Designed miniproteins, single chains, continued (4). Designs and how they scored, part 76

Each design is a single chain, and the fold is of that chain. pLDDT is the mean over its residues in the fold that is shown.

## One batch from the design tools (miniprotein)

Design m14635
Fold by ESMFold2-Fast:
Structure m14635 (fold): chain A 100 residues (1-100)
Amino acid sequence: SEELLKKFEEVLKKLEELLKGLYEAKKNKDEEKEKEYKEKIKKLLEEAKKNLPKEFYDLIEALVKRALLTLELDPEERKALGPKLTEEILKLYEKALEAL
C-alpha cells in the first residue's frame, strides 16, 4: 500500500507540472507547447493506467478531463486553474491516504 501511494504521488506531481505547463502555453497562445504538453499528458495517463489500480487511475483521468475542459472555457475561468489544480491534486492524494 505504501509503494502504491508513492507511485500515485509521483503521477500526481508529474500531472500537476504538465497541466500547469499546458495552462501557461494556452495563456501565452503557444500552440506548439500546448501540443507538446497534451502529448506528455497522454503518455502519463497511459503509464498510470498500466501501473495503478483502476480506482486510482479513474481519479486521475477524471481530474485530467476536468482540467482540459476548463482550458477550453473563458479566460477568467482559466485564470483560477493553477491554484485550484494544486488544491484538487492535494485533495486526491489525501483521499487516497484515507482509503488505506
Scores: mean pLDDT 74

Design m14636
Fold by ESMFold2-Fast:
Structure m14636 (fold): chain A 83 residues (1-83)
Amino acid sequence: LIEEMEKRGIKIDLKDPEAVGKILKFVNSQPVSEQGRVAEEAARLLEEMAKTYPQGTDPTAGVALLAAAVLRLIARKIGPEGK
């Protein structure tokens, strides 16, 4: 999440178009055992980010939604973390 990324020196602002790339790189850098949890959390963050961008003005919203869909697919393959 944002706090974990900030502790790693990665600043995330939901209005920053580079945020999608930073989030995806962070998820990809996590070990497979953490990817399910991190991917679900990142997908939710990306979906929320997409709501802040006007439709048709910036491709960031579309990229964020596509990234969220891919992250949900990754979470499915890893399986749910939690009892």
Scores: mean pLDDT 68

Design m14637
Fold by ESMFold2-Fast:
Structure m14637 (fold): chain A 78 residues (1-78)
Amino acid sequence: EAEKKKKIEKLNKAIKIFQEIKKAEVLGKPVPQEILDELNSDEEIKNIVKVLKDIYEGKLEGPNYEKILEIKKLIEEE
């Protein structure tokens, strides 16, 4: 239970980091150092952000879609 909540928190944090990176790119501004520090603070967060980037760029085929579905489900679960 506690482990599941911690995983959901990391997933939510990774999504927010990814959104901030994309916001900076769209605005033509550098990514804030605080966001980069958060990205590099945890290997799991870094890996989740990489998956989200691959999805956004349409480079995903096959098994990576199941990981997206898992992430989405964890975020949508109470």
Scores: mean pLDDT 69

Design m14638
Fold by ESMFold2-Fast:
Structure m14638 (fold): chain A 119 residues (1-119)
Amino acid sequence: MPAEVTMEELLKRLEETVEELIERLNASEELKKLARELLELIKEVAKKASAEQENYVDAFVAAMTEILRRILEETDPARIRALAEAAKDLARQFAKLFNNPELEKVAIEFIDKVEELAI
């Protein structure tokens, strides 16, 4: 990644990765809605994060983007399942840190549907 990666650039990379994932999986309107809801919830958390919490948001967005990109490139069902589980665990930890149960619910539903379509 470039040395001067901003939160806006990290969020844009996540959004682009989610859009590629949706297109590749020929996603339903329901999965597209979940993707939109998840991205909006993440953006809301990023906007509300304190200076001390910005590093956690950066780490979450970067890690989630990397896991989703790996799911896009992976063909082994066992590895896709492992990546989906890692993504869900990351989402649960992030949601708990920011006391956002809606983000946890939407993220898990999104990742479960991605896993079902990718396998």
Scores: mean pLDDT 83

Design m14639
Fold by ESMFold2-Fast:
Structure m14639 (fold): chain A 95 residues (1-95)
Amino acid sequence: DILFIAMSEATVELLRGFGYENAYAANGGELSDEQIEELKKISDKVVLVVPDDEEGRRLEEQLRAAGFEIVARIRTEELEGLTPAQQRALIEEKL
């Protein structure tokens, strides 16, 4: 019902480990047109898990231009240094 889009496979593995099965990586900071069409079949609502930088902003712009609604944004820096239980709690709070 909701998509998680991250910049890295490591973040996707983290999210899926917490039970968020609809988690996908924008490898290289962009999604292909084919990836966008497949993701649209799942949901138009996205939680972004990206760094607070220009690449993260570009990915957000790409998703908005493609018609996705960004319902929450989590900076990867917010997850760094946290325990797995704290990371999960932060993600659940943003939903």
Scores: mean pLDDT 84

Design m14640
Fold by ESMFold2-Fast:
Structure m14640 (fold): chain A 71 residues (1-71)
Amino acid sequence: SLSWEVTPNVEKAREELEKGLEADKAGDLDTAIQHYERAIEIANKDPDSIEAGVIVIAAAVNLVLLRKEKA
């Protein structure tokens, strides 16, 4: 049931993850949080996608680390 096929949702989730990483590196933490949350939301639309699962893990880890830094 797991798929390696790149879907439109996977492409969009990857773009959001990339924007989140860019904002995070720039110190724009609020923008980074928004993009990481969007990446997770979009990736979760394709639960059988392996790449979507990887995007969720990457975004979630960075989001947790960033929220800890803001606290």
Scores: mean pLDDT 83

Design m14641
Fold by ESMFold2-Fast:
Structure m14641 (fold): chain A 96 residues (1-96)
Amino acid sequence: HMTLEEARRRLAEYLSRLLDDPGARRTFEQILKEIKENPEKRDEIIDKLVEEMARLAGVELTPELREYLRNVIKEAIDKADTAEEFLRLLVEKLRE
């Protein structure tokens, strides 16, 4: 059983490592572009991102964590103009 605090910590560690990864930056640039060009797919893309991030960070995706991540990702998408800014905002929010 993983607490929300432990899940947030592991996600922040995982995402902070991606900030220095050019491959990750390119991947997130494509994801953000897809969301911008296809607003009708926004929720579907975000849901897949939530699942993939939890899987790669090795965290248990509880309903509480899923809803938390969905909201944080939506906020970061609305505020970020670049993949680097998007990832930075996610890390900052997870470390609150």
Scores: mean pLDDT 84

Design m14642
Fold by ESMFold2-Fast:
Structure m14642 (fold): chain A 70 residues (1-70)
Amino acid sequence: LTPEERRKLAELLEQGARYAERLAEHFRRKGEEVERSVGPEAAQPYYDAAELAERGAEELRRRAEELLAE
């Protein structure tokens, strides 16, 4: 990849990380609502989804930093 291509890809990955963070926030909030109304078992898939999205955001940011550190 050229330096320009790396920069553009890093920007895309950073945008993806921000989206994943918002999605994690949404799932955590939804999980809390479901836990209060239905119970912890019904809420677990939402918490799992939030954790997956958070890990995804970290991975995307790490990759963006690697591309910029070339």
Scores: mean pLDDT 86

Design m14643
Fold by ESMFold2-Fast:
Structure m14643 (fold): chain A 74 residues (1-74)
Amino acid sequence: LIDEIEKIILDYITDPEKRAAASADFARLREVNAERPLPDEVILSFAKSVAERYLTPEQAKKAIEEIEKLIKEH
């Protein structure tokens, strides 16, 4: 799940520095999730925050819609 979410967001980021920063944010999320599995709502909230930080408003909206569909199906 987290790997698929990271891929969705990173596919919208063309800037290497922003890609590295977003990837680092997801690495931290994985560390927390490895200690105790996080609810899907918490993972979604974190993904929304990352998308809003690194993407344009239009890209963030599209990425969030894709992530919400992914979570709903799995």
Scores: mean pLDDT 80

Design m14644
Fold by ESMFold2-Fast:
Order: C-alpha cells, then structure tokens, then sequence
Structure m14644 (fold): chain A 88 residues (1-88)
C-alpha cells in the first residue's frame, strides 16, 4: 500500500481504493504509465506480469482503451499479485 501511495503522490496522483488485491489510482491525464510502473519496480521491486496498454500510453489513453478494467497486473517481492486500475 505505502509503495503505491508514495509513487502516485510523486506523479500528482493518489490511491483511491485498495481492496481485494485491486489498487485503484487517480492519476493526472498526461501521466505516462510506463514511467509510473518503472518507478514501482525500481524503488519497491514490483514486477509487471501483465500489461494491457502501451508503456508510452498516458493515463487518459489507458482509461480510453480499457475503461474500468485493469491496465496492468504487478507482483511484489513476496509474490503477491495486484491488479492496477486507473481513473482520471
């Protein structure tokens, strides 16, 4: 939880909800998701196991493409998996 809150804050976003292994993030429309995901990997060891949008996609482009579906699935260093949902 703390990892998602700190990285979201860096990009001017927030964690809206954390429930049942699903993290819902509010991110500025122009946030490049690949940069956000890379910071989670480099700082906290979260690995991307599934990606449904381009690494160059902005938050707005990702939401337009997948709607309320997860944009990515990540795993932490302990092997726990999290679905990442984005809203604007």
Amino acid sequence: MEAFEEVAKKYGGEVVRFENGVVTLRLPADTVLGDFLKDLEEKYGYKVVELRVSLQATAAEAVAHVGDKPVAVLKDPNGNEYEIRVEL
Scores: mean pLDDT 84

Design m14645
Fold by ESMFold2-Fast:
Structure m14645 (fold): chain A 103 residues (1-103)
Amino acid sequence: MMERIRRLLAELARETDPARARRIAREIVRLARSLSVEEQLEVAEELLDIAERSTDPEIARIAAETAREIAMIAMEEAEELEHILRAIGLALRAIGILLDLEL
């Protein structure tokens, strides 16, 4: 499962079409729901990295929105305080990226 998600993350990082990027993002979210909290946090971190490195503001927005969604899923499923705090940190980082993007 992580191998498939990593392929989708790599595809999203190279994507230039916002419609296709949104389709890839939806698939990542769907697959992430069946991951462990630790793996969900890893996926959210990778999506934030993609958002911060993207030169396309629309792709950056899609990646950041997706990271925030997965971080929120991780927070809801998390049983350990450490995971909850990491999820909150990732969600706040995503919000910061979204606020920097004038849409």
Scores: mean pLDDT 87

Design m14646
Fold by ESMFold2-Fast:
Structure m14646 (fold): chain A 83 residues (1-83)
Amino acid sequence: MIEEAKKLAEETLKDDPDLAKSAVGHIDKIEELAKKGNFKDAKKLAKELQKVLIESGVDPEVAKKIEDLLLKAIEELEKKKKA
């Protein structure tokens, strides 16, 4: 799920390598927060990334899909850590 969000971000931003690197960096930070059990901050950062992508000219539907993939990935990590 997290890897799917990274791939979608890279594909969406293939014509803007600096923004693609920034987006992947934010996704990596979200993953680190979720792995540490900080699910609240991970979810907050995922929502902030969606806004940054929209402000950078990304299609709102695509930005929302990336957010949804990240939120689902965070929920799966939360389930694994609590199981």
Scores: mean pLDDT 80

Design m14647
Fold by ESMFold2-Fast:
Structure m14647 (fold): chain A 86 residues (1-86)
Amino acid sequence: MERERREREFAELESEITRLILEGKTELSEEEKEKREKVIKRYEEEIKELEEELEELKKNNEDKSKILALEIRKSLLEAWIELLKE
């Protein structure tokens, strides 16, 4: 239940930041900047986990379709972080 709660809280945070970007808000308040940093940190943590999983899958010559899916997910997260950083 604690994991589900953290995921829900993050989903709300991600939704709020996405909404601000879609509204074209170029100047963020200090509170909004802190929320953006939390989203960036979460995405950076997910990228690190994806890199570790990709290294193990490539080392073990695992399913190429799974490797491709993880590489796509990583690329999307990296692109989203760049957008959030301007």
Scores: mean pLDDT 74

Design m14648
Fold by ESMFold2-Fast:
Structure m14648 (fold): chain A 70 residues (1-70)
Amino acid sequence: MTPEELEEKFRREVIEYLVKEYGLDEEEVRKLLDARDYDGLLSLIPEEKKEEFLEFLRRLERELVRQYLA
């Protein structure tokens, strides 16, 4: 897997998760990810769901790192 493929897969998974689970706008999430505006991204997530989202990110990062190193 190339770094570009890894980055695109990460972005797609994050966008799909936030749209599906929290009903966020796909374009808004994409713009914040492009800008690396994590403060803006986290502000879109309900406070009670932030821990769940951070756990999702940890799982996704671990799986993508494993795929990259394998």
Scores: mean pLDDT 77

Design m14649
Fold by ESMFold2-Fast:
Structure m14649 (fold): chain A 105 residues (1-105)
Amino acid sequence: DVVKEIRKLVDELIEAVAEAYRAARPHMTPEQQAQLDALLKKLEQEYVRFLIAEYLNDIESLKYWVEKIVKIAEQIADLVAPYNPELAERIRKLIEELKSAIEKL
């Protein structure tokens, strides 16, 4: 079930982002911290929309919100990369797996 695969990958991506946030944020400038905080807030909003689409079995909306989540996660990975390249790479790998999974929808 491609939808279940996507859900697992999104949940793993959210966990990877949370770990990256905890690891990188204390080492960032105040401006970078503000950017990261804004991206996390946006990611939380898109994740809620994704969960609603999954619950309603709305495949078009689910794909749309996954694409939005991916775009935000890419920005988070770029911001985190100078401070923790390993966690940034983990986020990027999950993004590529998600892109592959949504193509099967």
Scores: mean pLDDT 91

Design m14650
Fold by ESMFold2-Fast:
Structure m14650 (fold): chain A 68 residues (1-68)
Amino acid sequence: SEGDIIAAKIGLREAVEAGAISEEEAREILQLIDAGDYAGALAKLRELHARSPHPALATAIAAVERVL
């Protein structure tokens, strides 16, 4: 849903603000979401969360999973 897409984008911004991911990593995932490649976005989010576990990334993962 649109609300889940918004939640994913908020989670990404919070992850950048917390220093869990870079602005560049967030931009790559946002490009995938905007292209409708939710499977690609989910794969990248899981990779980043495995490297740097953070609640904001977990929130973004859950939101993208709800869209898929």
Scores: mean pLDDT 87

Design m14651
Fold by ESMFold2-Fast:
Structure m14651 (fold): chain A 94 residues (1-94)
Amino acid sequence: MIVSLEELLQELAEALERAIERLEAGEMTDREMQSVVDAVEWLIDQMRFLGQEVPAELEEARARMREAVANRDREAFLEAARTVLRIVKEILAA
């Protein structure tokens, strides 16, 4: 399906907000954290495919999320997820 970049960003923002709430509540599994970073990586690939500029800070935050999942560092994952959400919202507001 062809989905607009704006729709993909909006869906990711909503998913990240819910994921952050669940992570803060201690409810998120390692598998669910993996799924969240996979979704962020997929979005970045879609941005590149569509010829959109990927902010360096977004790529850095994605790398931090991947590292946090590998290290099972829930605090580092939460901080990186908040950074990704902020950047996604900034792109949507532009």
Scores: mean pLDDT 83

Design m14652
Fold by ESMFold2-Fast:
Structure m14652 (fold): chain A 74 residues (1-74)
Amino acid sequence: SSMEIKEIEEYTKEKIEELRELAEKSTDPQVKLYLEIAIGEIKKLTEEAIKNKVSFEEFKKKLDELMEKTKKVA
């Protein structure tokens, strides 16, 4: 539904901003690059979720798993 697309996009924006803030605060160029790659993966995941009409709940679970993995390395 159009509401689920909006929820997916808003949640994605929030998580991308979180990673951008972590990148700005980091002094390690490798961590910055890793976070930029992770943002790219989030954008791809979001595009695929919208294309495949994935529910917001299923999308949130996948994005939260990606965020957890990203933060463990950063």
Scores: mean pLDDT 86

Design m14653
Fold by ESMFold2-Fast:
Structure m14653 (fold): chain A 85 residues (1-85)
Amino acid sequence: TKYNKYGSTILLLDAGMVPPFKTLKNAILEFLNIVEEELISAESAPFYIKELNKYKKLLESQKEKDDNLISRINNTIEKLQKIAK
């Protein structure tokens, strides 16, 4: 299980609140970088998939869609799904 270190932004996400878009985007980028750089175990993969899907839905709800970031999230989810098999 990954330790949450993204401060108030992730706390707001965990509480079901939507943080400001700029803060949300920065938190998602940092999370993606860590997931992509770490060796993710099969046991941990479902957790990361769940969190990434949550962030993707929140990002898609924003007025300005970051298609590159959404694509990056989708690619990471696909990679993690192969590990979770």
Scores: mean pLDDT 66

Design m14654
Fold by ESMFold2-Fast:
Parts: C-alpha cells; structure tokens; sequence
Structure m14654 (fold): chain A 74 residues (1-74)
C-alpha cells in the first residue's frame, strides 16, 4: 500500500537523517512509481528513472556513512 511505503520512507529518513527536501522528494518519487504501477506501465519515464537513481545513490551513500560510524565504534 502506498501509505505503508510513505510511512517506511519517514522511518528511513529519520534513520538516515535526510533533510525535509530529500524526504519529500523520496515520497514524491514513491507516489509517481505507485501511480505508474496502478496504470499498468511497464517502463518508468527517463525523468522518473533518473530521480529514482539519484535517490538510490543518496540512500546508499547515507547507509555507507552510517556503517563507517558504526565500524569506528567497534
């Protein structure tokens, strides 16, 4: 459900310390992806794919930064 995805985004944004703008962009992309799925689209627009890729790269970088902080405490 979209509502569950949006709640998970809020949780993830809190854990990864995303800015309000980054959180809203992640929610916007999630809503557009959900709309595409409901419309039966098999391919995302190049713009939506690019936005999703940038968010993936951002999340990955934040996860790696958090991993390094955890490793520094070991």
Amino acid sequence: MLEEVLAEIDRLADILELSPAEREELKAVAREMDAARQAGRTALSPELRARAQRLYDLIRARVEANRERVEALL
Scores: mean pLDDT 75

Design m14655
Fold by ESMFold2-Fast:
Structure m14655 (fold): chain A 95 residues (1-95)
Amino acid sequence: TRSVAELLEELISMLERLIEKIEAGEATDEELQATIDMLRHASHLLPPEAAARVEALLAELERAVKQKDREKALSILREIRGLLEEVLRALRAEA
């Protein structure tokens, strides 16, 4: 068991690594799907408004992956990372 802040730090790190792999052309569809599944699972631990925003972005990401739109997928992943960083910053400010 871990705190929501620790989980968010891990998810942000995983997103940064996935973005780097996509930029290098080394990311697999399996890695992309695993990351989507983890983010969807983690969304229920976020504040409701942040959860809704992440879920909407994940739906767009799944569409971009199906369409093989790597640039769009990369853009959405960066947006999700930024949103998670914002939530983490808010949680850390209360510590």
Scores: mean pLDDT 81

Design m14656
Fold by ESMFold2-Fast:
Structure m14656 (fold): chain A 95 residues (1-95)
Amino acid sequence: MEEIKKRIVEEARRLAALPELPALTSEEYQKRIKEIFEEGKKRDEEKTLKILEELSRASLELAPELKAELGDRFTPELHLLAVIRVLEELVKELP
């Protein structure tokens, strides 16, 4: 939990420091999430589901704090991209 929260915070801060975010559509975000999830399930379905559960919880818990810290820099797109990048990293760490 704490490690996942730390990764989300670090990634959100990194993205907030960029002059602009990558322009992804909601469809592209959904496709990327599905691809990462399917890759994770092929490696270890139980661990992938646990990662998603922990990311979802951490993301919801951190959203108010990140919004307070980053203000208008904290957009739904930044939040979603930070979570996707952390998910991708965690899935790559699976055996």
Scores: mean pLDDT 78

Design m14657
Fold by ESMFold2-Fast:
Structure m14657 (fold): chain A 85 residues (1-85)
Amino acid sequence: SPLARIEALLDEADERLAARDLEGFLAILEELKALLAEVVADPDVLATLVAQLEGIAALAREGDFEAARAQLESLRLAVRSVLAA
């Protein structure tokens, strides 16, 4: 299922943030953006989710991996809501 693929990438992203692996996290983020573009039909919803991912990337680049992980969990809930509709 598309949601299961996104959940797997979100789990991998969280593991990279927990390891403080910025490069690995950013690579998974690009995969998440590509997959969201395939599965999210509403372009305004897609733009909002991409902006949230970019905000998480900004926190990770600043070294705030704990805040990045908290925001990633918030994004997970938002994605579940969008794809369960």
Scores: mean pLDDT 87

Design m14658
Fold by ESMFold2-Fast:
Structure m14658 (fold): chain A 75 residues (1-75)
Amino acid sequence: MEAEAELAIAIAEALGQRDAAEAFRAALAEYRAHGHLSPETLARLEAAAREAEAAVAANPDLARAVHEELLAARA
């Protein structure tokens, strides 16, 4: 969903994962344009998700702080 994608982009950017952030942005843009994701975009998104998970594991406190701040901003 769009809100989840925006949150993922923000977390990836905060963790310095530029390629992951770009993959999430591309997926969001394609979803907005077509209502679905191409196989290429899905594969890139899956790779980015794995990279982001590794970054979160390395920096869980930072990832949690960014997540909580974004949720609070939407409340």
Scores: mean pLDDT 70

Design m14659
Fold by ESMFold2-Fast:
Formats: sequence, structure tokens, C-alpha cells
Structure m14659 (fold): chain A 65 residues (1-65)
Amino acid sequence: MTLEVGSIIRMMAAGIEIGTSISIEEKDGKIHLTIEAETEEDRRRLEKEGEEVKKANPNIEVEIK
């Protein structure tokens, strides 16, 4: 079941709402999302969203910086 596009859109929306930048890369059939967080509060919020995305689709990797 492909929730990939929906998960990516959700993560991008979260990043836009927080006002941060998102990088999307495909490597070896997996989608890697990298997001920068300015504060610990933003980082924790993005990590929570990333965990939800990973649970919904194991082909998506999320990295918060």
C-alpha cells in the first residue's frame, strides 16, 4: 500500500508551518527526508511527525537536524 505521497505532503506541510526547509532525496528505492529545526521544540515536533510517517511507510526515512 503506497502512502508515500501522502506522507511526504504531510511532512512538507509541517515544515512549511514551522517555517523550516525540507530536503527530499531518493536513494536505493527509499525516500529520505531531511529537515532543519532551529529550536528543540521544533525538533521534537518534527521528530514526532517523522515517527508517524515512518510507522505508516517504512520506505521513508526522516532526519531532523
Scores: mean pLDDT 70

Design m14660
Fold by ESMFold2-Fast:
Structure m14660 (fold): chain A 94 residues (1-94)
Amino acid sequence: IQEEMDKVISLDKGRVVKVGNRYLVGQGATDKEIADGLGISLSDAKKLKNEMSTLKIGESGTFTVTQNGKKVTYSVKVLANKNGIPGFVLTEKK
């Protein structure tokens, strides 16, 4: 699954991809791409992007957003793709 995630993080297309219960977000994702990909507001996407940008490769954080009218908490991990470009893996916490 790590090899699959590394390949998806390298995708420029859409920059936000859902794989099972996880979201893969490229470093270059726009606020609109994050909002559309996660089903959250542009305001929440901007806040999430700002918070994720404080993390370094190998670091993890926990962030709460409003998704489909519900508060959802994500565990966020920063992974480097094959070219050393950081991407974010968001896993919903149950």
Scores: mean pLDDT 73

Design m14661
Fold by ESMFold2-Fast:
Structure m14661 (fold): chain A 88 residues (1-88)
Amino acid sequence: EVEKAIEEAQKILEKLRKESKGKTSEEKVDDFIDKFIEYFGLNEEEKEAVRAKSLEGHEIISLKLLEEAGLPKEVLEEIRKKYEEDRK
């Protein structure tokens, strides 16, 4: 059922992207990030990582979308561990 969760996560991502505003691609990305932060209620550490467009920020975005899409916590933790391994 990971495939259905990924598809649902992509729909949430697309919705946030369509709501994003800006004159440049960079401004649209920044508006998307702000909307994402508001939608998921990110804490200060998560906001910093996401706004920095770091690997950790991308991981946070992916994990939040998959969690909202209904992926089980156990599978989310496996994905998180794989992200940590891939960074080494």
Scores: mean pLDDT 75

Design m14662
Fold by ESMFold2-Fast:
Structure m14662 (fold): chain A 86 residues (1-86)
Amino acid sequence: VRELVERAAELAAEAVRTGDEALAEEAVRLAGEAHRALWDDPEALREAHAEVARAAAEALLAIAPASERPALEADLAAYLAKLDAL
């Protein structure tokens, strides 16, 4: 999970820097996979660096298609609430 979060953050930063939509889509996909894994595993959620996870989620929101933003914003809010509860 940690590697997925870090990779998603790296790809998101590269996508923002280059304007490459394919890199943005891959970053969103990897961040989504990491997000889902953290939902199912509270221990992995604790082990994942909260700041890196938050950075990846913020990057995902910044590059997400407009049609996906409301769902991702809701997911981010729920995820941050879960992190704060740990």
Scores: mean pLDDT 64

Design m14663
Fold by ESMFold2-Fast:
Structure m14663 (fold): chain A 71 residues (1-71)
Amino acid sequence: DGAAMAARILELASEKGFTSVEELVNYLLSQGWDEADLLAGLNILLEKGYIYHPEGGEVTLENVGLLRFTR
């Protein structure tokens, strides 16, 4: 469930104090998170406005360094 993944991503970002989407993604991948599930959760966060993409478009591993939290 992408919505559950999105909620868990936000919880971990807050808990660990990540201010960078890229650092959070690298951390989650190092913890064994599935890439497709992680990207699905991030794209839900983008759609809901919790993440901002300055160039627009979908979240990919190539563009996570451009992404910012909106809070």
Scores: mean pLDDT 80

Design m14664
Fold by ESMFold2-Fast:
Structure m14664 (fold): chain A 60 residues (1-60)
Amino acid sequence: MVGDIYKAIKDVPKQDENTLELKKGEEVKVEKIIDGGLVEVKSLKTGESGIVRSDFLEPI
């Protein structure tokens, strides 16, 4: 849900300028839910925001 903290379950590569690169175990805050199983998140490690697939995240 928006505002909740999630953890990356695997390494996520950067695909374009809108995609956020994540390492397995990295924590992110959900900023916005997008359709098609995509979410906009902010990395708590780097402070960068971007889009990732919700399938790559698990709630904490």
Scores: mean pLDDT 79

Design m14665
Fold by ESMFold2-Fast:
Structure m14665 (fold): chain A 106 residues (1-106)
Amino acid sequence: MKEKIIEIIDEAIKYLEEERKKSTNPLVQATLDRIIELLKKLKEFVENSDDVDEIKQAIEDTVAKISILLHYTAYLVPEEKERLWKVHNFISEKALEIYKLLDEEK
């Protein structure tokens, strides 16, 4: 189960690294770099924790922080709003995949 969660986080990191390379706006790049850092920290936490509730809380906290960063950046850089919403939707879908895995763990 943990291996699948780590794979999903790695997929999200790779997606964001590619989106970061495509962006020319320094604020968007800084926001994506911050999100990548948050996901890398989440990955390390998941690798070192066997408590399903702690893992779920860490994912919820990380997703909430990412959502706030993306919404704030979209407000400041409205020309990048479509890209930022695609990133938000991607992260939300990946979070739902992880929550489904955690709900199947007893």
Scores: mean pLDDT 84

Design m14666
Fold by ESMFold2-Fast:
Structure m14666 (fold): chain A 94 residues (1-94)
Amino acid sequence: TAKLVKEAKKYLEEAKRLLEQAKEAFRQKKYEEAIKYAQEAVRYAQKAQELARKALEIDPNNKEARDILEEAASIQTQAQGLIDQSTAELEKLK
């Protein structure tokens, strides 16, 4: 359980870093770069979520694992929003 939570936290921190890179790329109007970072953020958040779910199967009352699931879901929502918005901006530039 503790090992799964530690590994999930590492994936979650990487997802956070990638989401911030996606936000910065979007702010700079680097929409293709924003999409790439956001897609990577989703991938890392999904890995964190998978590991956190496995931890909850072993210990359903693990608060850290539940917190990781909530944060991973938030990152996925924010990253998808950046993908959608960046895609819309790229369509305007064609």
Scores: mean pLDDT 89

Design m14667
Fold by ESMFold2-Fast:
Structure m14667 (fold): chain A 69 residues (1-69)
Amino acid sequence: SDDENIEKGKEEVVADLSKESGLAKEIAELLKGLSNEEFLELVALAAEMGKEGLDEEEALRRLKEYLEK
């Protein structure tokens, strides 16, 4: 189902980020608290940041700012 696919995608992203340190790990912890719907909104935001050509650190900072609201 769509929910199962979203949950699996979320778990994979969290697992990857949790292996890192600093901002990436903090974002992984914040992602664990999100609903599947909120996670999809974040994925859409990350895709737009990719189109802007942001570096990894700047993209992570913007994602953290979004998640803190």
Scores: mean pLDDT 75

Design m14668
Fold by ESMFold2-Fast:
Structure m14668 (fold): chain A 91 residues (1-91)
Amino acid sequence: SDRPTDDEILLTMALIVKAIAINDDKRGNYEAVVEGVKLGSKIADEMIKRGASKETLKELLEAFKDVYERSKSPEAQKIAKETIEKLEKAI
């Protein structure tokens, strides 16, 4: 199919949000990091609700683990951790 799947679109959106959040974290723009991680968490919730594949959810889980490890924002780390726990339960 010439069109990406819903799983592929949502995962791509989450990875774009992650990339922006990592850049904001490097700049010390922690309020923007928190908003980015919140957006990523909403995408994760939607992917779980839609029954995204275990493989796709594992890729998303690794993305949130990377944000959790790299972020200097305690609030962003907390949201990432909560999202990691939700993804681990869905996998």
Scores: mean pLDDT 86

